# Ledger of designs, part 8: designed miniproteins, single chains, continued (2)

Each design is a single chain, and the fold is of that chain. pLDDT is the mean over its residues in the fold that is shown.

## One batch from the design tools (miniprotein)

Design m4245
Fold by ESMFold2-Fast:
Structure m4245 (fold): chain A 113 residues (1-113)
Amino acid sequence: KAEELFEKGKEYLAKGIEAELNKDYEKAIEYYEKAIKYFEEALSLDPNYAEAWYYLGGAYKNLGEAYEKLGDKEKAIEAYKEAVEYYKKAASLGVEEAKKYAEEAEENIKKIE
């Protein structure tokens, strides 16, 4: 079910954040990629799941930050671009705070370039 997949995505996102706090950026990336997979599966079942779009944007933003820490600027930019698109989608579905985070992700892209 979409809700169960969404909850699993949040669990892996939290594990990724914990790995990043421990400066284990490779492990954080693995967890963020798992979170992304679960959020994408939830959205395949419910494309109007506004919170899942918001968390998908957040997972891509965190993925970009982890790639920056590893010095992979190209992967970081790709992840931030995905974060912008998914945050904008969440905002279009009523998650107003996602608009601010889309702007922050756009600023992260500009700082790398």
Scores: mean pLDDT 90

Design m4246
Fold by ESMFold2-Fast:
Structure m4246 (fold): chain A 88 residues (1-88)
Amino acid sequence: SLPDAATRLAMLDAIIPVVKELLQEAEEKAKKGEIDQSFVDDLKNFLETLEKERAELRKIAPTPAVLDDDTVKANIEALKKGYEETVK
């Protein structure tokens, strides 16, 4: 639905910059031989998937919803935890 699309778009707008930051950190660690390049490739693929989803949602709901700070923070923390568990 349009409300669901607007909510998801707002979440992607919040999450995508965090994934980009995590990707930069992963690329630096891979260059130092601390992690396998496959983790960087997986994270790049994930980022591309999120950006494609955001582009499609923008066709349906061009204006993202306003999310409460607690919801945004919880989703960002879940994403960072998932990244840490994958890299470790």
Scores: mean pLDDT 79

Design m4247
Fold by ESMFold2-Fast:
Structure m4247 (fold): chain A 88 residues (1-88)
Amino acid sequence: MHDELLEEFERQRQQLLTALETAVRLLERQGRAEEAERLRAEREKVQKELDELFKQAREDPSLAPQVLQETQALFEQALARAREIAAA
């Protein structure tokens, strides 16, 4: 049961990080170096936060539902920030 949640978390984590990396490369291609740098910093921050949440879920499976909920909130916040950076 908890292994399926961890696999789903890893899939979502990779999808988000890939989307953010693609956005960074798009901004770099457009000559928007400052926005690309800001988004890259945001991606690294999100990656570290997701790694910590994943570790918590692995060490205490009883927290998995709460960690998954927190992860979903982080995904929404990260995508919103990426959109704001790209729009600037």
Scores: mean pLDDT 77

Design m4248
Fold by ESMFold2-Fast:
Structure m4248 (fold): chain A 72 residues (1-72)
Amino acid sequence: KEEVEKEIERAREVARQTALKLSDAGQYEAAKALIDEAREGIEKVRSLLEQGKYDEALKVAREMIARAEAAA
């Protein structure tokens, strides 16, 4: 439970940092898409966590981090 919450926080932070880099490079649409995607992903992870699907929640959170890092 706490592990998933930490991964959610990390995913949000990585997405924000990458979006700032994209915005600084003039990639505003990509930055906005990344932030919107992170918001949707966090909502999905929280839903899975409430359903007791911790492994699936953790997997989605990690996929969000990896995708945000790759979008730089």
Scores: mean pLDDT 76

Design m4249
Fold by ESMFold2-Fast:
Structure m4249 (fold): chain A 61 residues (1-61)
Amino acid sequence: SSEEETEELYRLMAEMMRAVREGDRERLAQLGAELIARGKSLGPRMEAGARTFVASLEAAA
C-alpha cells in the first residue's frame, strides 16, 4: 500500500482505540467494519490483521 493508505489505516485504528476508551461500542463496531473492508481491499493478510485487531478491541470494550 502507499504511505497515504497506511496513514489512513493507522488513523482509523487510533479512532477505534479512542472509541474503546470512551465506551462507544456503536462507533467501535462502525469503525471496525470499515477497517475490515479496507483490509479486504488490500489482500487476505491485511484482512486477517484487521479482523484480529477489531476482535482485540471489541474484547477490551
Scores: mean pLDDT 81

Design m4250
Fold by ESMFold2-Fast:
Structure m4250 (fold): chain A 73 residues (1-73)
Amino acid sequence: MTELTLDAQGAIRGLAREYGPLAATKAVNAALKEDGPITAERIIKAAVEVFGLDPEKVRRIAEQGRAEVEKEQ
């Protein structure tokens, strides 16, 4: 149905908030290079690999973003 899960939307929201919308866009584009659905884990992995970000920090940012997306609905 919808291409993005709430977790994936949260990862995008969190990255855009912390690093700006360009960083979020680049992470999503990197994740799109892999086959299959866009998941939060793929976006987090792409951000870590492409930008050299701390995996624990990126996971925390994604969790905060998910909470924001759920609150807005």
Scores: mean pLDDT 75

Design m4251
Fold by ESMFold2-Fast:
Structure m4251 (fold): chain A 84 residues (1-84)
Amino acid sequence: DQKREEQLQTYAEKAEQAIAQARRFAEEGNWEGVETAVQAALDQADKAAAISGEKGEKVAQELRERAERVRREAEARRRAAEEA
């Protein structure tokens, strides 16, 4: 179904944009922005999973892992900044 493939691509692209925004916020020390952007990425990944069955679940899993990595990296960076 071409429409479902287009929707999956749209949600994946939005998740990728949110992940990139979260990385930018982490570089700027905007920790509230990181949490908001990571949550947006996770929400888009969940929408991707809901639409495209097994293929959507694989894409969503990779996006969720990447969003969680950005969150952990930002948390580690925040702690280092607070101890400095």
Scores: mean pLDDT 83

Design m4252
Fold by ESMFold2-Fast:
Structure m4252 (fold): chain A 100 residues (1-100)
Amino acid sequence: SLKEEALKVAQEALDWAKKYASEEDVKKISELYEKLKSAKTLQEMADVLSELINLIRKMMKSLPKDSPEYQEARQIGSKLFSVLSKILNQINLQEQLKKS
């Protein structure tokens, strides 16, 4: 499922943050992970993934671009964006099906 895919990548983001991020950023990602687990709709999942992507992007600004941690964050961000894209496509399909 899209939720299982999203949770798997969000867990990768959390594990990455535990190695390289500040305590405050780890807490923020942990809170987003719990929100993702509790998400009841595709829109709620998309909102959480968007916040997670933005947080990872902000954290990457403080890392050397040639570092392993930067490359890992870039790969995780790419995976998060891929899952978000699938969710947004599914939302668009559901909206199209609502046409009277």
Scores: mean pLDDT 85

Design m4253
Fold by ESMFold2-Fast:
Structure m4253 (fold): chain A 68 residues (1-68)
Amino acid sequence: LSAAERAARAEVVRTLRAGGASEAEIERVLQLMEEGRVDEAVELLVRKGGLSREEAERIARGYAAALR
């Protein structure tokens, strides 16, 4: 992983842990992002991370940008 990808991944992980997501839920969100399934990742960030849709979309776009 690039340094940008690691930083973006760490931000997603930190946010989801703060919201009470389990490690399995965190890994699922990261897998969806890596597969380019951004809309599904946003839904899980809202449902599991306790994020608003606006916050989830911002985080998902940041990660997608870091992935290229």
Scores: mean pLDDT 77

Design m4254
Fold by ESMFold2-Fast:
Structure m4254 (fold): chain A 61 residues (1-61)
Amino acid sequence: MSSSTLTRMQELVEANRDKLSDLQLAQVQEELESLEAADSAEIEVGRVLSIIGLIEDARLA
């Protein structure tokens, strides 16, 4: 796992925090925790895509 990827995702979530509902924020936080615990590139990529998708959904709303 890349710690720089986790930091980037945390920054992305913080930059869009006001666009996220409480439910979406809780979901992205769960994905961030999963990303931090990720011990394979496959899991890391999946969590990154999930986080980006949640933020995009918030931006489209």
Scores: mean pLDDT 78

Design m4255
Fold by ESMFold2-Fast:
Structure m4255 (fold): chain A 100 residues (1-100)
Amino acid sequence: NPEEELKKKQEEYVKRVEEESVPATIEAYEKAGKFELAEIVRKIANIKTVEELEELLDELEASEELREKVLALFKSDDPALRQAAKGLVIRHALDKYTIE
């Protein structure tokens, strides 16, 4: 089944991001002394529900446009699109904390 094979590959990709890329990013920020950025990346990575995501978007003062875009991606049945939603939240957090 081509659709099941694609879904498996998408799930394997997300697992590698969660097990390799996210921990490496957190470690890099901690080593750089950017503990607030390390903590926000960890918090974003651990989001499992729409409610948790909405609370974090409110905390990060996300624009209505960003909120709608992120929530649409996160509600997708595609695990890669849900991971992309988290990436957009990380970028917004970096913009908010790196300008200062």
Scores: mean pLDDT 79

Design m4256
Fold by ESMFold2-Fast:
Structure m4256 (fold): chain A 71 residues (1-71)
Amino acid sequence: VMEEIKKIRDETLKQIRSSSDLAERRRLLQRGVQEISDLMDKNKVPQSERDSIIQDFVDEFAGVLAELEAS
């Protein structure tokens, strides 16, 4: 399950980096969060672990936005 989560996260962040539209970046993040949440539900991941995984993904998104703003 972690490999699939990593794949969704990495692909979503790649698409966000390629987008120049903030609204599209937000939609991509929402889609990625939903796909990861659905995958965790399917694999019966505990709630505490889910919250941590989603928070880490959101934090990575914020970091990517900061990098793009600095460029």
Scores: mean pLDDT 77

Design m4257
Fold by ESMFold2-Fast:
Structure m4257 (fold): chain A 59 residues (1-59)
Amino acid sequence: SAAEAAAALAAKLAEEAARKEQENKKLSDEAMDAGVKENEDLLRRRREERERQQQERLE
């Protein structure tokens, strides 16, 4: 029936859209995480440097 064909097509398109969104999200998350981790590493090293300087100043 036309209704069944339309429902099947809609379901298939929704599934394909979901998979594509999931893949794009994964790629985006990986790129974002790489940038975030790099920034966090810079901030952490800066903080450690500052703490070391403070300790040396107190000693």
Scores: mean pLDDT 77

Design m4258
Fold by ESMFold2-Fast:
Structure m4258 (fold): chain A 86 residues (1-86)
Amino acid sequence: MTPEELRREAERELARAPELLERLRASTDVAVQVGLLLRLVAAVLLAEASGDRELEKEALRALAEAAELIGLPKVAEKYRKRAEEL
């Protein structure tokens, strides 16, 4: 994939973040929570590979919110810190 293709794919995955976060808030099923979290991890990896720092920052913030929602506040802190350092 070209960087431009990676950026477009990251944008598509990130456009789903509000939906994924609402599904996380509504679900107590661990398998569903893990699946939703992995979608946000994919968005971060695609944004990082694209070289778009603002997109990576946005993806990391979404992943941090998701981690906090599933009860992983220290993991959320690490992702927020990474976003702030970009």
Scores: mean pLDDT 82

Design m4259
Fold by ESMFold2-Fast:
Structure m4259 (fold): chain A 56 residues (1-56)
Amino acid sequence: SSMQERQKQHSDLLKKASDYSQKAIDLLNKGGSQSEVDKLRDKASEYVRQAKALLD
């Protein structure tokens, strides 16, 4: 069975997405470059997309 493993992977990917979103917010608040903030946000969105793909 891999349904529980898939659900764990889904949760882990969403946690990674959340972590990258938080890094983007922190960098923005510290006056970081817009380019680097956008890259972190894009990475967060990528992880959300991967998480959704795991659940059909």
Scores: mean pLDDT 84

Design m4260
Fold by ESMFold2-Fast:
Structure m4260 (fold): chain A 78 residues (1-78)
Amino acid sequence: SEKEEALKIAREASELIRKAIEKLKAGESLSEEEIERLRKLEEELKKFAEKNPGTELQEEVRRLALTEAHKAHQELLA
């Protein structure tokens, strides 16, 4: 289902964001491609949340993913 596919995207985003934060904390740089991928996943998760607002777990995953993606992007630009 579309909802199940969206959950896969959310899980993928959370994992990539987690790895990106770890990389930045280690003093490594993110590639432009990695940043762009995170931005696209953030947009996809936002659209998912707007279409499927009925589950607290889904909302929490979206919130976490969006927050972590934003932090990763901001830290790279600092």
Scores: mean pLDDT 65

Design m4261
Fold by ESMFold2-Fast:
Structure m4261 (fold): chain A 83 residues (1-83)
Amino acid sequence: MELVDQALEEAKRAIEALKAGNLPEAVQEFRRAGDLARQAKTELSREAALAFNVAATILENGGDRQRALELVKEAIELLEKAK
């Protein structure tokens, strides 16, 4: 599986964990999505990696969940363009 596709699958799992109320799992999966996106080494995937890591940090610190989800949506759009 390509790194971009792996990052997208981890992001989907993180969103499902967040919807289920499993915040620690969601944070971990968003960080994994960010790591995979960074490893893909394109400009768009690196921008996606930053967005995933910022979103994970917001969620971990009990910050604005809506802002975190907006960043995740932007990261997913960047990864889709990186394909």
Scores: mean pLDDT 85

Design m4262
Fold by ESMFold2-Fast:
Structure m4262 (fold): chain A 100 residues (1-100)
Amino acid sequence: MAEALELYRQGVELARQGRYEEAKEAYERALSLIPDSDEYLRALVYYNLGRVLAELGKYEEAIKYFQKAIDYADKIKDDIDSGVLRVAASSGLTSIRNSM
């Protein structure tokens, strides 16, 4: 878990720097280390993958990952952070749909 969280943090920092391909790789590596039982961290990584893919113009993949983020966030009940993440992912989907 510590290594998955570190890879996630590295992906966030790379994305802030506009290094979207490297951020994507860091997020994909983080996902490979996150257990299916960690629904929140999976939702968070899926959301950030969707954002990075949208920045790279890969809109169909971005939509797929935003949908995965919503699905995992919906598994987490009574959590404010998952609710915020769900709204953010839904906004990402709407933004891409308006761009297509």
Scores: mean pLDDT 80

Design m4263
Fold by ESMFold2-Fast:
Structure m4263 (fold): chain A 74 residues (1-74)
Amino acid sequence: PPLPEYSEEAKKLVDEILKKLTTGSIEELVELARKAIEADPRLKDLPAKLAEMARAAGRDDLAEQFEKLHKELS
């Protein structure tokens, strides 16, 4: 499903995560996800969607960190 519409600042952060999803460090991508949620708290479910995308990209380690972030924010 498509990502919901959100603030320009959060959208920029999410776009950066998506561009780096296969090559970025886990620490960097988790930090970007936290910043996106800080910019738009309505995105608390974003880490769950990013985890699914990370698994589809073959990055199970990154997906586990996003799932942990989502659980911490629930």
Scores: mean pLDDT 79

Design m4264
Fold by ESMFold2-Fast:
Structure m4264 (fold): chain A 80 residues (1-80)
Amino acid sequence: SELEKLKEELRKLIFEESALTTRRMLLLVERRALEAQLAATGDPAVAARLAAVDREIDALDDQIAALDAQIKALQAQIKA
């Protein structure tokens, strides 16, 4: 069934989005810890790691937005 195939793809995309959202949450926790450490130490190595974490969060935001758009399109197709 076409509907069953669409529902399977939707489940897969939701699982992928959940995994990326979990990774993003862990990076936000790390960012908070690095911000506190940078404020306390002024360590350039901490600043470099913070910049790397910020870049990864930005990349994840783009990936999550793309998956969210795909999920919404597929949900609309299933409802039609």
Scores: mean pLDDT 91

Design m4265
Fold by ESMFold2-Fast:
Structure m4265 (fold): chain A 94 residues (1-94)
Amino acid sequence: SEEAEELIDKGLKYAYQAALLANDEEALKRIEELAKQLRENKDNLEKQIEVLEELIKFIEEMKEKYKDNPRVVELLERAEKYLKEAIKILKEEL
């Protein structure tokens, strides 16, 4: 789905920007690893949904870790919104 791919790209971009703003090297590495798994599993909808759900869980953990940093939280909330929309579209394609 081109629409789901665009939403995933937006979500990943905001997650990456949040990790950069937080100066969190471990978060950057985790986001890149999950992004790689999404690219390697483009033909496997079930696996893409699984990886996206892992990414959302990680974003929720980052939101708790950085709850006192409103700019980081705002970027993470944007990322979560786009990724949840992507999951919804992909689940409709199953």
Scores: mean pLDDT 89

Design m4266
Fold by ESMFold2-Fast:
Structure m4266 (fold): chain A 56 residues (1-56)
Amino acid sequence: LSTIERVAIKDSGLTKAELNKLRNGTATDAEIKELGKKYGLSPESLKNLAAALQAE
């Protein structure tokens, strides 16, 4: 796991599989909204996390 992935798991509770969807850019807007509701994160924060993971 990258440093960004480890921090995201620890701080948000996101699973490795959910982080892989964000990293691969396969998460839809609907999936991002559902993750935001599930973990108390904004869709914008999740999109920013996806961009950071994709930049690794």
Scores: mean pLDDT 75

Design m4267
Fold by ESMFold2-Fast:
Structure m4267 (fold): chain A 82 residues (1-82)
Amino acid sequence: SVEGAKKTVEILVEEAKKKGELSVDEIGKIIEEKAKEMGEEGARALSLGLLEVMDENKRRESLTAEELKKGGEIGIERLKEE
């Protein structure tokens, strides 16, 4: 659901704020844990939105809270269009 996806983005952003940034592995783990709340389409849409931000990131190993928010917004927009 869109609501589940939004909550997952909030969790990702808060965890990144605590740690400075989240690794790709940490991001994937959180999305996987929340997949039941988002549904398969929500989890896929968020993953694709985050990948778009990672394509702009020179290191592609971790994302900051701001990058996670941007990628999350892209994913949620994608989910709303389907």
Scores: mean pLDDT 76

Design m4268
Fold by ESMFold2-Fast:
Parts: sequence; structure tokens; C-alpha cells
Structure m4268 (fold): chain A 61 residues (1-61)
Amino acid sequence: SGGMLELVYSVLNKARDAGTKLGYPKEVVRETVDTAVEMAKLTVPEGEEIEELGRKIVEEL
């Protein structure tokens, strides 16, 4: 699970960066990150850590 949490962290950061670079509205990037967080919580037991990570990524928008 540690490896999966690290992978989720990397994917969420890259999704935010790509969305921002492509000029998507902050609301669209936020919803994309939030959706990815919810999907990750279905497969990774560190759900609270994933939620906190998603929140931090959205705050940095």
C-alpha cells in the first residue's frame, strides 16, 4: 500500500500540473483531483491521507 500511496501522490500532482499548464479553469482542475481522490480511496486503504493530499494540491492552485 505504501507504493500505491506514493503512485497516487505522483499522479495527483501531475494531473494538477498538466491541467494548470494547459490553461484549464481552477474549478475543472479541482474536480479532476477530487474525482481521482475518490477513485483512489476505493483501492488504497490510506483514504484519509489521500484526502489530505488532494486538499493540499487543490489549495496550491
Scores: mean pLDDT 77

Design m4269
Fold by ESMFold2-Fast:
Structure m4269 (fold): chain A 85 residues (1-85)
Amino acid sequence: SAAAIAELERLGREEVSSAHPNSEYLVYLPEFGVTVNLLAVEHAILRNELTSLSPDHRARLARLAVDRLTELGVEDLKRAVDRVT
């Protein structure tokens, strides 16, 4: 819906933390035609703020955020370990 797209577009413009640039967490969602910050998305889902999304879309977005952030966390951790060893 237009309301859901507007909520997701807002999340694309917000940073969860000003201490870290969030380019690594920006993901384009073709089904909505928007780019979102996955950290902002996860935070919004945990606070139940994406109320314009259907439960199915919210579940899919939550799964995407968890999977992608886990992959990025594992990749960043692996790269940090590889640099030290």
Scores: mean pLDDT 62

Design m4270
Fold by ESMFold2-Fast:
Structure m4270 (fold): chain A 93 residues (1-93)
Amino acid sequence: VNREVLIDSLVGAGLSREEAERLAELYNEGRYEEFAEELVRVIRRRKLSNAQISRITGLPASTIASLRSDEELKKAIIEHLKKFPELVPVPFL
């Protein structure tokens, strides 16, 4: 993922530039567990809606609404992120 595109997307979803830059750094370094922990902290601090969380994570809003705890949300984010690095950007030659 392009760092600036990720930062702009996060800021557009209601995060500060500082929060967005920290999350983009963790994501680009493959630190998905730390990314999920920091994102959940931001979500709770800013009281983001399920629609805003959906825009940030790529998870369906219905999936987010079904999660009953911060630990379940964190696990869902980690599992989703782990799928993306395996599929993109592996060049299928």
Scores: mean pLDDT 72

Design m4271
Fold by ESMFold2-Fast:
Structure m4271 (fold): chain A 61 residues (1-61)
Amino acid sequence: MSEEELAEAVERAVREGENSEEAFRRAMQVLTTAMDAGEASDAAARAAGRAGKREAERLGL
């Protein structure tokens, strides 16, 4: 998984969340799964986490 693909997946997880807690839970699940699968580096995961945080802020979560 590329850094861009991981960021898009995290942003989608945030958008699918009904509230801030659910959005955070879904985003963390995507990040943890990608890291555990060896598909993402720590740096890519941090970048994707920041993208998810910005999306949450955009949505008012």
Scores: mean pLDDT 76

Design m4272
Fold by ESMFold2-Fast:
Structure m4272 (fold): chain A 100 residues (1-100)
Amino acid sequence: MIEEAAKKLAKEIIEEAEKVKKGEISLEEAVKRISKKLLEEAKKLGKITREVMAELVEKTGEILGYGELGKEMAKAILEEDVEKYEEIMKELIKKVAKEL
């Protein structure tokens, strides 16, 4: 279920944002860990597709209260714009970290 996968990804983002806030890992390392979790959750939902990954990050953004950032990340994934995806993910991690 995409909704359950999105909840797991949201939890991962919160956990990695907490580590960034504590200075335990870099923002770049957090993006790598979250992206690995995104790929793992997409694999569990079937064949890895840009559409599945895009839907997953959009739903995850909604769960975290950052639906607009989720939509922008989804667009970056569909456009295969890795640099833009990483920039938006860093922004999301920073915003989540400020709320912890």
Scores: mean pLDDT 86

Design m4273
Fold by ESMFold2-Fast:
Parts: sequence; structure tokens; C-alpha cells
Structure m4273 (fold): chain A 64 residues (1-64)
Amino acid sequence: SMLEKAEKAARDLVEAAKEQSKGAIRKGGEYAAKTLRWQYKAAGKEEEGEKLAKEVEEEAEAAI
């Protein structure tokens, strides 16, 4: 029926939105990590920057 098709479409949209939100969080974490790596490398603290970048990536993954 048309109603069953509409319900399925609505559920599919909700699932797509959830996956998009997870992707956005992951990309945000990746960008933040890259920025920290670049800033700390420029400051001569590359090792410290790498540690902080990994912590940010782990926090983003935990938020998913």
C-alpha cells in the first residue's frame, strides 16, 4: 500500500540522517586532529601534537 511505502521511506530517511551525523562527527574530529598536528609541528612540539590529535580522534569516535 501507499502508506506502507511512505512508512518505509520515512524510516530509511531517519537511518540515513543517523549515518550522516556519525560521518559529520568523524570528519570534525579528523579536521580538529589535523589542525592540532599542524599547529604543534609549527611550534616544534610534533610529538605532543600527535598525542593530542589521537586523543581528539578517540573522543570523536566515542561520541558516535
Scores: mean pLDDT 80

Design m4274
Fold by ESMFold2-Fast:
Structure m4274 (fold): chain A 88 residues (1-88)
Amino acid sequence: ELEKELEELGKKTYEYTTTVLKLSEEDAKRIAELEVKAYRAKVEGLPAEEQLALVEEIRREVAEILKEEEALARLPESVARARAQLAA
């Protein structure tokens, strides 16, 4: 059934992004939702033009999420320490 396939896809994507890429839960959930959305569009037989537009939208959103994670990982030590002190 389609819903079961979508649930499995979302779960596997979430597991991969959290365990392998070590993304935050929020970013992992968002990427999983985007993957499910792309698969649903393909299965529902949307016109190729709409499928391409959706894939491009998803690629842009994933790229933005990854850029934000990369920026956080590359924060200067001074900024990271200041944030840790504020959270304490």
Scores: mean pLDDT 64

Design m4275
Fold by ESMFold2-Fast:
Structure m4275 (fold): chain A 55 residues (1-55)
Amino acid sequence: GPELERARRRGAGAAEAGRALGNEEGFQHGKLGADSETAEEARRHADLAGEALGV
């Protein structure tokens, strides 16, 4: 449903924020590892929030 889609989009936003922080250190993008770790954590937060909201 739309609530699940919003939670997933928030996860994607967190992954992009992680990339932005890495880029501030002068690293050019090519690291999917940091992105995947941030995305995994964001997904877990979204899943927990979804369950708490009764999604």
Scores: mean pLDDT 57

Design m4276
Fold by ESMFold2-Fast:
Structure m4276 (fold): chain A 60 residues (1-60)
Amino acid sequence: DKALEEAIRAAAKKNADVFAAKENLSDEQKKQLEEDIYKAARSSLPTSLEARRQAALEAA
């Protein structure tokens, strides 16, 4: 679903940006982190339970 893919990408970018500001990451490292988060989230989409658990961990 395009909406789901878009939401995952937006969340990955937001998280990478927050961590980059907090840890003084370079722009290059921030892009790498964003891509890693996006891939991890996409790979964890088989069940709603797994997705909910991941979302809860990211929100905490």
Scores: mean pLDDT 70

Design m4277
Fold by ESMFold2-Fast:
Structure m4277 (fold): chain A 62 residues (1-62)
Amino acid sequence: APLPGDELVKRVNELNEKLGEKPLSPAVQEALRLADPAHRDTAPGWAFVARAVEEVYIKKEE
């Protein structure tokens, strides 16, 4: 089953801590919570997740 947004944020922060990275920014954490897969009709929620992942893992140094 898809993870709830809060669990997704927790798992990503745990992984970042293990890798020596900083925790996710508050804006990225909020975007991941809003993209909770339990809201099956929210295509905008998945767009927020895609942008959050791009910001953290591809563009974090910009």
Scores: mean pLDDT 57

Design m4278
Fold by ESMFold2-Fast:
Structure m4278 (fold): chain A 110 residues (1-110)
Amino acid sequence: VDDSPVVRAFLDAVAAALRALGASDEQVDAVVARVRALLEQHNLDLFDPGLLRGIVDAVMEIAGLSPEQALAIVTAGIRAALIAGLGADNPLLPELVAAATAQIRAAVEA
C-alpha cells in the first residue's frame, strides 16, 4: 500500500480509535497490517463491501471488539480519509460520511 495522504489518514484514524477503545500497541499494529493488505487487494476502494467487511472482521478478531465498536473504528477511518481527500470544509462531507457509514453497516450485517 502506498503512503498517499488518504490512506495515511485512514490508517492513522483506525489506529487512534483502536487505542481509544483500549487496544494494545500489538493489536493496533496487527489490525493496521491486515487493513493495509486488504486495501492493496481492493485497489483502495473504501466502498467495496468485501473490503469493509474484511476490515470490521479484522478489528473484531484481532482486538476482540464488538461489531458496534468495529463499525465505529471503520467509520472514523472513512471520515478521516474523506477529509484528507476532499477537505474538511467540503459541503458534501457530512452526506458522504453518512453514505459510507450506511454501506459499512450493510456490509457487516450481510
Scores: mean pLDDT 77

Design m4279
Fold by ESMFold2-Fast:
Structure m4279 (fold): chain A 63 residues (1-63)
Amino acid sequence: SRSTALQAKSVDNLKSMAEVAIAKKDKAGLEKSKTAAKQLLKMAKDPAIKAKIQAVLDEIDAA
C-alpha cells in the first residue's frame, strides 16, 4: 500500500508476526518477519512508521 494508514496496519501485522515467532522460537517465522520488515522499511515514507519497523527489526535481530 502507498497510504500511511495502510502502512501503519502493515506494521501492526508485522509486530504481531514477530512477537508470535519470538515467543514460539519459530525460526521460519522470524525469517519471514525480518523479510517483511525490510520490505516495509524500503516502502515506508513516514519517519514514525520507519522507526516502528526498525524497532521490530531490532527485536527480531535480538531473538
Scores: mean pLDDT 79

Design m4280
Fold by ESMFold2-Fast:
Parts: sequence; C-alpha cells; structure tokens
Structure m4280 (fold): chain A 64 residues (1-64)
Amino acid sequence: SLLEEVRKLAKEKNLSSGQETTLLLTARRYARGEITPEQAVEAMRLLNVPEDVIEEFLELLEKV
C-alpha cells in the first residue's frame, strides 16, 4: 500500500519521526485530493526533508 511504501522510504532514508509523520499525513491528504503536489512539496521542505526524498515520495504518489 502507499502508506507502507512511505513508511519504508522514511526508514531507508533515516528520517525523523516528525518527518515520517508529515510524509504519511501528506500522502493521505494527496490521496483524498485535498492538496496539490506543489503544496505537498512545500510542507516537506518546511520540515527540512531532503530534496531527493521529496522526489522519491512524489514518484510514489504518482504510481497510485
């Protein structure tokens, strides 16, 4: 599932618990059509998620 792949990405990239929580919340909001990809990127940048992780995350969202 998308959420399990997001959790795996967070673990593999050694993200903080706060960064992982933001990725999971952002994935759910995107899946519900509540936010744009651009809004998702801004939310992650505010918590200092690395750009390469943001790119991999967006690829996961696109494949759903």
Scores: mean pLDDT 82

